Designed miniproteins, single chains, continued (2). Designs and how they scored, part 40

Each design is a single chain, and the fold is of that chain. pLDDT is the mean over its residues in the fold that is shown.

## One batch from the design tools (miniprotein)

Design m5368
Fold by ESMFold2-Fast:
Structure m5368 (fold): chain A 101 residues (1-101)
Amino acid sequence: SLEEEVLREVREAIRKKVDEYIAAGKTPLSLEELKKRLEEIRKGYEAGDPGVFEKAVDLAAEAILGLFSADEKTREEYLKIANEAVELARKAWLDRRQAEL
């Protein structure tokens, strides 16, 4: 289905971005900065910002990067942000693919 294809493409984009960040030696963002960006991207989605997909993929990759160095106390927070960013990317990408029809 289109929904399954969209989720596959979103996960592939995020994986590629995580690999790029690791290769670049990128420093993980703080939980506070990640939460702020998540809220901004969510508002962007509601406002119809065409850049939401790219921003959400970026945020998901940033959260996953942070997860690699997270302790047990912060792991749940990083996972929550990553999951919400993935869902925003999925919704934005689905909207974009449907608009091309």
Scores: mean pLDDT 86

Design m5369
Fold by ESMFold2-Fast:
Structure m5369 (fold): chain A 96 residues (1-96)
Amino acid sequence: KKDEYLKLAEQYLIEGALIAESLGVELPEELRETILKARKEGKLLKEEDRERLRAFLLEQGLTVYVEAAEVLENGEEIDDKMKLEIGKIREEVLKK
């Protein structure tokens, strides 16, 4: 279901941004507000905001989150390699 995959893709982009913030990277104020609003309202991000998140994540080296989002946007399942890499990032950043 296209909208379900787009929602999952956005969740990965948002998670990547929150991981970057947890690492002490300052989120641009516009991105932070957009993320909080999207999570509060459960709505899909605008394409412009998704492009900002992708660019930010690539600059921070969180490429796996961008790749996972692209796979989901194409209606495909995330592979085990991506799941493992994201799992490692979660353990390293959130559990310190």
Scores: mean pLDDT 77

Design m5370
Fold by ESMFold2-Fast:
Structure m5370 (fold): chain A 68 residues (1-68)
Amino acid sequence: SSRSSRDPLPYIRELAARGLLRDALRLAEQEIAKNPDNAEMLRLAGEIHAALGDDERAAALYARADEA
């Protein structure tokens, strides 16, 4: 649980669940830029890309998540 900072993972997942896939992806990519070793965020970005039909980008992000 987060004490004094916004929890980006569940927030981004909620945006995606509401159909705001591009907004969710933009935020996920911003979080990855800040924390490139965040495996859970890389995985979430992959899921959003897959939902958008970008299976190749999703596969690349899943591979990065496995590396992180």
Scores: mean pLDDT 79

Design m5371
Fold by ESMFold2-Fast:
Structure m5371 (fold): chain A 60 residues (1-60)
Amino acid sequence: MVFSEEEKEIMERVKRAYGERLGEFDEETLKKALLAYSGDASFDEETLNKMAAYLKSQFP
């Protein structure tokens, strides 16, 4: 999937915070984690869904 550098940085922050525990999260929990680490960044629901789905695919 194609993501912006800001989106990638936020996903990397979430990965660093939770590590392998991300495999235990459902998509809703992943979206909440992404929002918690977004800082001043704003994302629409579609972008959050794509990011959460990507993270879930990394930790099946």
Scores: mean pLDDT 75

Design m5372
Fold by ESMFold2-Fast:
Structure m5372 (fold): chain A 80 residues (1-80)
Amino acid sequence: MELSEELLEAAKDIVREMNKVLGLPELSEEELEEIARALAEKAVELSKDPSTTSEEMNEALLAVYEEELKKIEERRRKLE
């Protein structure tokens, strides 16, 4: 899927703020882009459905963020 640069930058800003609020370890630029792309792709998919509410969008984006964090944690754990 082709993401607009504007949407990707907005997603990166959201991920940075969520990471700060949760007090999590600093993400690398690659990890930040990975999570941001997943959020942006999900937002685009949900935006194609006109019945999607803001609440459903927020819940779906939070779920994607949590799943992407789990993938990063699993990847880091396997380095040991």
Scores: mean pLDDT 76

Design m5373
Fold by ESMFold2-Fast:
Structure m5373 (fold): chain A 83 residues (1-83)
Amino acid sequence: MEVLEFKEEESVEEMADRLIEATLRNGIAVGIFPPSLKEKAEETFKIVKKRADELGMTVSMTTIDGKKVIIGVSKARIEEFKA
């Protein structure tokens, strides 16, 4: 698992690229956004979700008591068994 802390000087695209790259390397990546970056976190989530859908990854976003935004990305395998 790789944990990424994001800052205001990073673009939404750079943050999305880092999350996807970290997930490709480690299987799981977590991005932590301070409250000041809440809007950029939402934009980053949209970009990451589109890329994740193409790559078969799962993405989640959680806000901790309105203080931090966390975006988790993981390589998920969904196997459906037909009866």
Scores: mean pLDDT 74

Design m5374
Fold by ESMFold2-Fast:
Structure m5374 (fold): chain A 86 residues (1-86)
Amino acid sequence: NALERLIAELKRQGYSDEEIEEFKKLVEKLGLNEKQISALLALARTYGGDLVLYYLKLRAGEKVTPSSDEEKKALEIAKELIKNAE
């Protein structure tokens, strides 16, 4: 149910079905549990879904190339969250 709530929040923020499938694949690839997904929902509500996407991509070992100052800020916050992820 945490994943369903995360998907609902991303849809509210204007993410497409294709973008939401990318989030789902990353969550599955990383083997995230209910607690971890609930934490991502809180982050998406506070900082926006782009931060959560960058966090997931970085944890999955994917390259992230920010193209705007807003994206650069999201990437830096995602890096800090990874340091605190235990």
Scores: mean pLDDT 78

Design m5375
Fold by ESMFold2-Fast:
Structure m5375 (fold): chain A 83 residues (1-83)
Amino acid sequence: KDSQINSLLGSLLSIADAAHGLDPELGRKAVEEVRKAGEAAKESIEKAKEYLKKAVELLNQADADLGKQAEKYAKKLIETLES
């Protein structure tokens, strides 16, 4: 379970890093929101969901394809946290 969560967070961080190359401000903010989601996932699924939604919104603003990828991984991460 923890290895799956870490793997999905790693995928989201890679997407945010790619966005940083396209838009440094949006990418940096997205990385911060993904990191906050990872920490929140240890204590509050609701807070983790909030941070993930913000990260996806920022990534969609940077690039629609990266945002779509991030949405898929965020959904999978939320499903993993709720199981």
Scores: mean pLDDT 83

Design m5376
Fold by ESMFold2-Fast:
Structure m5376 (fold): chain A 77 residues (1-77)
Amino acid sequence: MAHEMAEKALENAKGQAAKIVEAVPAIKPYAEEFVEIAEEQYRRALEDPSSLEEEAERVTKAGQELGEKAKELQAEE
């Protein structure tokens, strides 16, 4: 169950990154970094399920930063 939840979260993170890159191509390096963070947190959650909440919080913050950066890049256009 924890494995399935972490896998779904990683898939959602990759999907979100792909969509934002399609909308704002200039965000690609930041989206790639976000995916790397999500993959690392997914791996850590598999090794220690008790850290799942903390890892989810880190991914959420990274996603918020990615969204903020996308808005900045769109505002420059």
Scores: mean pLDDT 75

Design m5377
Fold by ESMFold2-Fast:
Structure m5377 (fold): chain A 97 residues (1-97)
Amino acid sequence: MVFTKADDDRMLELIDLLDSPDPEVRADAAQQLGGMLSDAPPEVRKKLAPRVFAALSRLADSPDPRVRQAAIDALRVLAEKVPELRDEAQRVIERAR
């Protein structure tokens, strides 16, 4: 799909929602962010990848199983699309199990 400036702004909003006090909002934001990472251009992924990785890694350690699963699914997308973070993302996914 075509990625636009509005999609950049939406990704930043979703990253902020990963810190929501509501676990349903966190899980939904992680799922949506995973989908957008798949469609994002390489420069956008590279720019946001460290922040996204840090936030998703925290969610992978969540006591809420829905939040953990959503974070793991998004980390798998990140590992596929950002080779520089593949090993780090795989370690987080393995640890969360």
Scores: mean pLDDT 79

Design m5378
Fold by ESMFold2-Fast:
Structure m5378 (fold): chain A 96 residues (1-96)
Amino acid sequence: ISEEEVKYTAKLVKEGLEKMKEEAKEKGLEEVAEELEEAIEAAEEVIENPSVENIERLIEELKETAKEAKEEGDEKTALEAEAMAEGLERLKESME
């Protein structure tokens, strides 16, 4: 996997997270929106520096987002965050 492919994947994750944050705000799910903002910041760090460490941080933030979404009954956001985390774990495994 190339550095460019990692950056592109992080950009797609960020775009998805921004949409999820708007949906959470519309539903009044403030805690979920806060976790999504932290995940967006982690995705920006991967775009700037596509290191394994930054990818691991993004995975951690996505898992926290999924946990908060489940606690607030936002099953859609929880499933989407879990899917993103799984995809990034596979991406990390393919890096040298």
Scores: mean pLDDT 86

Design m5379
Fold by ESMFold2-Fast:
Structure m5379 (fold): chain A 87 residues (1-87)
Amino acid sequence: PLPPLSEEEKALLLAKIEVLLEILEKRDPEGAKRLREELEELIAQGDYYGAEDLMLRTLIEVADRRPDGEEIVREFQRRAREVHAAL
């Protein structure tokens, strides 16, 4: 079994999830809405590892299948670095 995430790790994950959702809401509002609902359900259940896995799988899917995938991943990486520096 995986150890529970620290409060700092949870805060970092939640901030990265919000970054991804904000980027996707501008490009695919319907897809972003569905992803938000699924992530919120996982978080409500305390399944932070499941939420992280879904976030990472979404980034892979975006990179592989969207014409704007490289731009989305690069913007996510830039903003995620800013979140890491703030926490």
Scores: mean pLDDT 85

Design m5380
Fold by ESMFold2-Fast:
Structure m5380 (fold): chain A 58 residues (1-58)
Amino acid sequence: GSAIEELARRLGLTVEQLQGGIAALLSGDPTLQAVARHELNLRRPDASELVEALLKTL
C-alpha cells in the first residue's frame, strides 16, 4: 500500500526490500533476521535500526 511506499522512500529503500526486511525481522528466526539486517545495511547503513525502531510501534 501507499504507507509502505512512503516508508520505503523515507528509508531510501525499495518497497520490495522494506517488505522483505520487515517479514524477516518479524519471523523470529535469528538467521533470517541477520540476513535481512545485512541486506538493508548494504543499501543504507542505519536502515536495519530504523526498521527495528518502527516495528516497536506495531
Scores: mean pLDDT 74

Design m5381
Fold by ESMFold2-Fast:
Structure m5381 (fold): chain A 58 residues (1-58)
Amino acid sequence: MSPEVQALVEEMEGLSREERIRLLIRRTNQMLDEGVPNDDISLHIQQAADALAARDAE
């Protein structure tokens, strides 16, 4: 994972499932406001979500 994705996953790890989803939405909106390309935002959020899903399954 990229350092940004790893930091996001670590931040979400201390939160409830609902708060994690809320944080991902906020992060997506922040990246859009910062002019990050949609493809990069989608990849970043998907990687973080996949990492959390793996942790929730294990």
Scores: mean pLDDT 74

Design m5382
Fold by ESMFold2-Fast:
Structure m5382 (fold): chain A 81 residues (1-81)
Amino acid sequence: SMAEIRALLGEITRLVVDFYRRYAAGELSDEEKLALLRRIVELTERALALMEEAGVDDEELRARLESIREDALHQIARLEA
């Protein structure tokens, strides 16, 4: 449902903001960074799947979720190198 998508977007936005704030402050270990980034990936993938299932044609929302997912995956790859 659109309500579920909005709830997931809210959680994703909160996690992304919290991640970058704590990252900038030096408060995150590499293990904590990986755990948070993997959670962001999981939630963005779930939101994208729900959009497809519900037939939501919001291209801006889709692009934003894809961008968040790709950035998180890129950060994971860098941390695992």
Scores: mean pLDDT 86

Design m5383
Fold by ESMFold2-Fast:
Structure m5383 (fold): chain A 77 residues (1-77)
Amino acid sequence: SMEEVERLFERLRELAREAVRLYAEKNGLDVDKLLAEMDAYMERLRAFLRTLPDEEAIELLERAIEVAEREIEELRA
């Protein structure tokens, strides 16, 4: 459903924000600038997801979430 796609997209966005913050902190980069760039990228991704069938968008987002969660764990180590 569109509601499920939006729920998973918001979860991915939350994880992406966390990953960007951790990466920026670790590398002494401008977190606000990187978050703005990430937000722009995520809006383009949202538009792309709307061109896909819901089932394909869900599968893509579930895989992206799994990858993002693993990357965050590695950044916290």
Scores: mean pLDDT 88

Design m5384
Fold by ESMFold2-Fast:
Order: sequence, then C-alpha cells, then structure tokens
Structure m5384 (fold): chain A 99 residues (1-99)
Amino acid sequence: MKPITLTDPVTGKTFVANSVEEGLLLALQATFDYMDTDGDGKITYEEFKAFIKSVYPNASDEDIEAAFKLLDKDGDGVITYDELLAYYSEVFGLELKPL
C-alpha cells in the first residue's frame, strides 16, 4: 500500500499516514457502511463530519471539508459507495466494484 496524503487547500496542511497510521486510515475508509447511518449507500457531509470528529476530535471543519471534497469525485455533495471504491482503486492500484 502507498501512504495516503491529504492536503487542505485552504491551510496547506498535509496529513500523511505513516507505517502504523496507513493501515488505520485504510481500515477507516473501508468502514463506509459504518458511516452510512441511514443505510442508503451514501455518506452525507454531516455523517462524514460526525465520523471524523469522533476519530479526530481536533480536526478543523476546513480539513474535514477538504477531505470530503477529495472523496466526492463528482461534486454532488455526498460520497457514494462507487466514489469510495474509485478512491480505493487509485490507492491500491486495483479495480474495485460495489457489492
């Protein structure tokens, strides 16, 4: 696995997973179903923000919004399972399909 690098476009802050955190970040991203509280196969910004704040209470709203926009590939204001699979495919170098 390659390390995940997230850069806040507003603050220029870079978040990088090291050897321990890399697996944790990938595992957290693999928990889409855990973030999808209403079971509709979509993560709203509110669900995403609540999840990130529970894991990283010191994360700024700006950092969370930047991360959300990186995952929200089509800019529709929600993260779909397909968008997460596309992101994982890029990270792992694999072709992933929705279940």
Scores: mean pLDDT 60

Design m5385
Fold by ESMFold2-Fast:
Structure m5385 (fold): chain A 71 residues (1-71)
Amino acid sequence: MNLKERIEKLIKEGKYKEAALLYYFQAWVDKANGDFETAEEWAEKAIELLKKAGYSEEDIENFRISFKAMV
C-alpha cells in the first residue's frame, strides 16, 4: 500500500494524528531533498489534520516552528 492510500485510509477511520504524522514524514523527506515548496504543502496538510485531532493553537505553532528549523 502506498503512502497516499494509507493516509486516506487513516483519515476515513478518524485517525487524524497518525495521518498527520505520515504527511509530516513526507514533508521532512522532501525538505531534506531540497524540495521546500512541496515540503511546505505536506506540512500544511499535516497541520490541518492536527487541528482536526484537537491540538491547540500553541501546539500547531510549535509544530510550524520545529518544521521550519529542520534542514
Scores: mean pLDDT 77

Design m5386
Fold by ESMFold2-Fast:
Structure m5386 (fold): chain A 90 residues (1-90)
Amino acid sequence: MSKEEILEKLKERLGLTDEEKELIEKYVRGNIATLTVSNLAVSLLPNFDPDLPEIPELLRNRILSKLAAAAGERFDVTTVYELAMGLEPS
């Protein structure tokens, strides 16, 4: 499954806006499928990548809240792929 397909399923699952999806795509590098939800969240923190502009706090907090609500107590172990597909972490 491509990065774009995973992000589209994640958008549908979490109710992300197009802007929120585009920010995740821009700020998350490498294989998005194998990242934990917590690692994805870290990639959105201020100044995580010094070469990229800071994500607006309100927009970042909306994305983080949606991720936390969907992953719950398994936030540190659920992969982005598992979350996008609605699978339980193994």
Scores: mean pLDDT 74

Design m5387
Fold by ESMFold2-Fast:
Structure m5387 (fold): chain A 88 residues (1-88)
Amino acid sequence: LPDLDELSGEEQAKVHEATRRILARVRAREAELGRVLSPEEVVAILTETARELLASGEFTPEQVALAVRLAAEAISARTGVKIPLPEL
């Protein structure tokens, strides 16, 4: 995302940490189920994790929105399936 490159190194680090937490949640769920998640299951985890990150007070809404987009793009690249972005 162009806006990510315009952020300070500290803000970029926060976006990457939020993205890492989202991807870790997806990985944990896949491990629990013993299978790859459907797009609908991924969107549910993106939405739930985004709300938790916002409620934590550690991240701004903009940082969470960028993290959700990066996580969706990473999963799409890994699976070959397009993940729709949830409404936050």
Scores: mean pLDDT 81

Design m5388
Fold by ESMFold2-Fast:
Formats: sequence, C-alpha cells, structure tokens
Structure m5388 (fold): chain A 69 residues (1-69)
Amino acid sequence: SPMEATIEMFRVMADAVDRIMQARLELLKKGNGVLTPEQQKELEEHEKRVVEETRRRVKEIMERLEREE
C-alpha cells in the first residue's frame, strides 16, 4: 500500500539518525582527558536522552501512520 512505502521511508530515516547519534556517543566516550568522571557521565546521559527523544518522536509518527492503515 502507499502507506506501507511511507512507513518504510520513515524507518530508513530513523535508522540513519540512530547511527549518527551513536557516532556522537562514541566520540564523547573517546574525547576526555580534561573532564571529571561525573562531568563525562552527565554528557553521556544527556546524549542518551536526546537519542531516546528522537526515537520516540519517530515512533509516534510511525504509529500514527499505522493506525490510519
């Protein structure tokens, strides 16, 4: 169906965004000789929260499309 193609497109976009976000997390893990362990943990938690929020919004869009099918 036309809606199935739209959902697939959103899945591809979501996967691309997730890969970019994970690359950011890896850079944060690698990049610290200056920050305290507490500060580094805070940055990692912040980035994880951003990833979760992005994933949630994509999921909401996909679920809305599926409900209309």
Scores: mean pLDDT 71

Design m5389
Fold by ESMFold2-Fast:
Structure m5389 (fold): chain A 76 residues (1-76)
Amino acid sequence: KIEKIVEEIKEFLRKEGEERLVELVEELYEKKAYEFIEKLHERLKEIEKKSGGERLFGLIDMRLEASRELKKLEEE
């Protein structure tokens, strides 16, 4: 369920040193953006298969998308 997905996402991101993306995921969860969180989880599965710069750029893209989604929810 969604809580387990959120914890799996946060654990992976913490291992990657992505503190800001962890914060964004926590805020998205508070805003009940469950569909978007599930989409991020799918993207992370693909990013986990990558290494080096491809993995890094994938994480940067996720930060940008998560930030944009949170902004949309805040503007409502």
Scores: mean pLDDT 81

Design m5390
Fold by ESMFold2-Fast:
Structure m5390 (fold): chain A 74 residues (1-74)
Amino acid sequence: SVKEELELLGEKLVEEGLLTEEEAKTIINRFLSSDLSDKEKLEKFIEFLSKYLNIPKEKLVELRKEALKEKEEE
């Protein structure tokens, strides 16, 4: 689900020291409560994080792939 995808990336960013747990929760809840489609929620979440953290989208895409792989190994 989009909720699980946003939460996984959020947890990965907290683990990497890029976000606090409260920042991740606040940002995730903002996008989950929006009227956007699941695809748009994920795309806009990544766009927001790229600007908020001042890191390229490509790095966020790689962190998402790592988070998804780590979750499959749990």
Scores: mean pLDDT 81

Design m5391
Fold by ESMFold2-Fast:
Structure m5391 (fold): chain A 61 residues (1-61)
Amino acid sequence: SPIKEEVESMLNYLKTKVEQGEPRERLLQIKDSILDWMKQQKMPEEEIEKIKKEMDEILKS
């Protein structure tokens, strides 16, 4: 699915920004942008919540 490929790319981008030591405020802005994009694509709420949890785990690292 093109949407799944885009989400995977966005998650990899977030991981890269964590590894680069981006400020937490910027990381949260990136997370919110990804969430907003998924909502705009009309992704199922259950899938959005799953990806949100994955992003929260990335941000803990």
Scores: mean pLDDT 85

Design m5392
Fold by ESMFold2-Fast:
Structure m5392 (fold): chain A 119 residues (1-119)
Amino acid sequence: PAPPPVTVVGIVAADPAAGLSSEELVARARELALEVARRLGLLDRVRPVGAAGSAAAGTGVAAFTTTEEARATVGATRVVVRDGPLHYRYEDLDTGEVVEGELDPAVTDGRYELEVEGL
C-alpha cells in the first residue's frame, strides 16, 4: 500500500541581530523539513511546496509534501494544508529550543492552518 499523504515543514526563528540572511534562514528551515522527511522514510517521495525567509524578522519556513493536492502558503509564515497529516520541526536559534510535532487533518476535515508564534 502507498504511504499516506504527508506534509513536512521546517521552521526556524532567530534574533534578527544575529545577522542571518533570509537565504540562510530558509536553508536551515529546509534542513529541518528534510530531517523530518528522512525520519518518516519519505525523502525520495517529497516535493518542495514553498519557502519563505525574513532577515528582518529572523524567520525561515520551508515546506514539502508527498501529495500534489496539498497546498502550503508559506510567504505569510503560515502553513495551510489540505490533505494528510502535517509533521513539523521548529528551532529557536537564539535559545537552542527544538519542538517537533504532528497535526492530524482528520480533526479539521483534511484542512488546517498552522500559525507559528514568533515568526
Scores: mean pLDDT 72

Design m5393
Fold by ESMFold2-Fast:
Structure m5393 (fold): chain A 83 residues (1-83)
Amino acid sequence: MEKVKEAYRKASEALILLEKYDKEVAEKAKELFKKAVEAMHAGDYKSAVEYMKKMLDLAKKSKAPKEAIDLLEEAVKKLEEAL
């Protein structure tokens, strides 16, 4: 579905920004993103949303710019709309 693809794209863009500005947080966020993608492939959008929210919490505590936080907030919103 288009909303799931948009969520994936926005989260991927946020990860690129996290890797550029805060590599340690980016590694933890990548692990959560893999779990979110696995949940999305299984149709478990509730678990995928929870993993994306954990990524958002990490981004808020990171050195990444507000743009990375905004992208993850939009990804969570799009994925919740897919529920």
Scores: mean pLDDT 84

Design m5394
Fold by ESMFold2-Fast:
Structure m5394 (fold): chain A 103 residues (1-103)
Amino acid sequence: SSMFERALALADQVLELIRRIKERARKQGNPELALEAEILEGLLRISIALGKLTKDAVFLAEQTIKFGEEAKRLAEKLGDEELAKEAEKLIEEARKLLEELKK
């Protein structure tokens, strides 16, 4: 399904964003934020694996929104407005996809 491929691509983009937040937190000497990002990365990897196994685009879109919101929160704590805006864009794209999937 094209919609499944779009959901997966958005989830992978949130995963990459979390990795960038983690590396930025490490460079800033914020080990607590880096650990939060590492845990979030691991949990999203499990959700992506489950979505791939089940081919559930709705589940992947919902997880992309949830993990995107957490990534935005971490980026804001980090003081990185650019990463926070990237998270917001991915959340918006995932919400739009979820609306298309529920029609």
Scores: mean pLDDT 90

Design m5395
Fold by ESMFold2-Fast:
Structure m5395 (fold): chain A 86 residues (1-86)
Amino acid sequence: MPLTNPGSGEQTTDPQRFLQALRSLLAGIERRTGAPPVALPDDPLDALQTLLAYLQRVLARETDPRDRAALETLIARVQEEIARLT
């Protein structure tokens, strides 16, 4: 089977799949931090930008250093995905 341009799975991340993963992460953050749920837009880019703002707000209020480190990791991931879509 010849190689025909398949090798960019990481480059061509499905925005809907990523958004679904982020929704799962938000549920975890809500349970862990007690932060109110955020309504994510249907558009992946808008949803990522909304999520980024939400995560930065949660980080600013978070006092647990372990949870802050986890949030910073998530923020970096969201910023990378926004950069790829923009």
Scores: mean pLDDT 69

Design m5396
Fold by ESMFold2-Fast:
Structure m5396 (fold): chain A 76 residues (1-76)
Amino acid sequence: MLEEQIERKKEEMQRLGEQLLETAEEAIKADPRMAEDLAGKGPKYDAEWAAKITALIQQIENLKREIDRLEAEKAA
């Protein structure tokens, strides 16, 4: 059961990692055009992409901590 929980969380972390990469690629692709469209409003655009990326990173870090805790419990 514990091993199943660890594997499930690792799988979830992998999916979030893929979402993070995809979001970063979209931000990079959109950046030049959005800069042109939002001339003078760049801080607002930057904040939205920063928030999305930060949220994904935080979710991944939280899963890493949970996996570490479960791995420690398994080792005990």
Scores: mean pLDDT 70

Design m5397
Fold by ESMFold2-Fast:
Structure m5397 (fold): chain A 74 residues (1-74)
Amino acid sequence: SSRLARLKSDLSLARSDAEKLKNQSFREKVETHLAQAEELLNRVENGLGTEDDLLEADIQLGIADLLIAVEKVT
């Protein structure tokens, strides 16, 4: 679906941004949320996931983006 493709793109961009984080502890927290999003998106891609999995992946990506933004100003 177009939503799946968008979320996969968002995940790729967030992973790239996470690699630029200088604080290791903060990067590990971000990577945990990105890993959860990746697992959920992979389940949907393989026909084993649901619309709720896409929603949860979007939430996990949103948390990761907020953490990345906070680190950049701290």
Scores: mean pLDDT 85

Design m5398
Fold by ESMFold2-Fast:
Structure m5398 (fold): chain A 111 residues (1-111)
Amino acid sequence: MARAHAVVTATLPADLPREEAIAAARRAAALAEEAGRATPGVEAVTLAGGSLALAAGQTPELPPGAAPRATVVLEAPDVETARRAGAAVAEAVAAGLAAEGIDAEVSYRVE
């Protein structure tokens, strides 16, 4: 089968204080990496864009009013594995953030 990627994006509320938004994005990235690596058949987990900087302990500058996003790419041997990984990671991130009182919009797509 052709290799596929699942892209998971967690969009945080734009009205969160900057430091809380950054902490939430770091938490979302950590939850996504953990859930992705725990999913059978996932070949690689890659943090993308601002998520990479946040995971490295860096604080990227966000435009005023911009909603911070955490993005993770999951590499899979096929579309079905990518779909399962994307769904599992999106659910884990949404549940983990909700447990901390953060209403994030979490979605995934398969490429």
Scores: mean pLDDT 73

Design m5399
Fold by ESMFold2-Fast:
Structure m5399 (fold): chain A 74 residues (1-74)
Amino acid sequence: GSMPAEAKAAFDERAPGLLAEMRSLGVDEATAEQLVADARKAVGQMVLGGMSVDEAIEATEKGVRAKAQELAAA
């Protein structure tokens, strides 16, 4: 597969954990699913831009957690 497909597949393995974390913070299911979908696209774009799969996933997970906390605080 292409590098973006590989990165997205690796992210998909971690997505259920991120969804569970967002639900625990009180983020609604539709918003949580949208954040994960956007993150999945971002991982693919980061890898296309020259970032490693591991770096792209770590950066994206951190970004999703930060956004979830902002939404929970608002």
Scores: mean pLDDT 80

Design m5400
Fold by ESMFold2-Fast:
Structure m5400 (fold): chain A 69 residues (1-69)
Amino acid sequence: MVKEIEELAKKYFPGISAQGGGVAVEELLKRGIDPFEASYDEILRAAAEVGAMPGLAADAVMTALKELG
């Protein structure tokens, strides 16, 4: 799951670190949030906490989760 989201995040993060998507998902899991059920705001907060670009990271992660679900 995390590695699959990281690979999809690389596709949607052409100009920034793709690892940001993977660590944002790990942060959601640490908070007890199911990434497939997470809201945009939850993903955005997780991305901000791990130092990713919050809006781009949230959009890329949400797109990757929709492709995997």
Scores: mean pLDDT 64

Design m5401
Fold by ESMFold2-Fast:
Structure m5401 (fold): chain A 109 residues (1-109)
Amino acid sequence: SLGLTEEQKKALDKFYELFKKNAEKYGIDPNISKEEFEKLVKELTGYDEKAFREDGGLGIVGSNLALDEKYSGIDYDQLPDESGIKKEERDNVEAQVKALLEYLKKHGL
């Protein structure tokens, strides 16, 4: 997207796909285009690459998207045994996705 690095763009793309999959599982049909979603995420994170890796802003992109390329875009509930992600980390990502869904409902759903 405009002004983003390739790494940030890929992180947002993976985040958007993860969001859509989780929204469907919660019975939520997001009325947000990819461009509106990216704009909202950028506004919340301030375009800071550090925010994508840590608990800044939404904190969602850091935990699962730091996994190697074979796990990028994978369904949240389809973590391979070899992922090494603990249940606590998965629960934290789920909580942050739910928080994002609530935020988007307030502003875009």
Scores: mean pLDDT 48

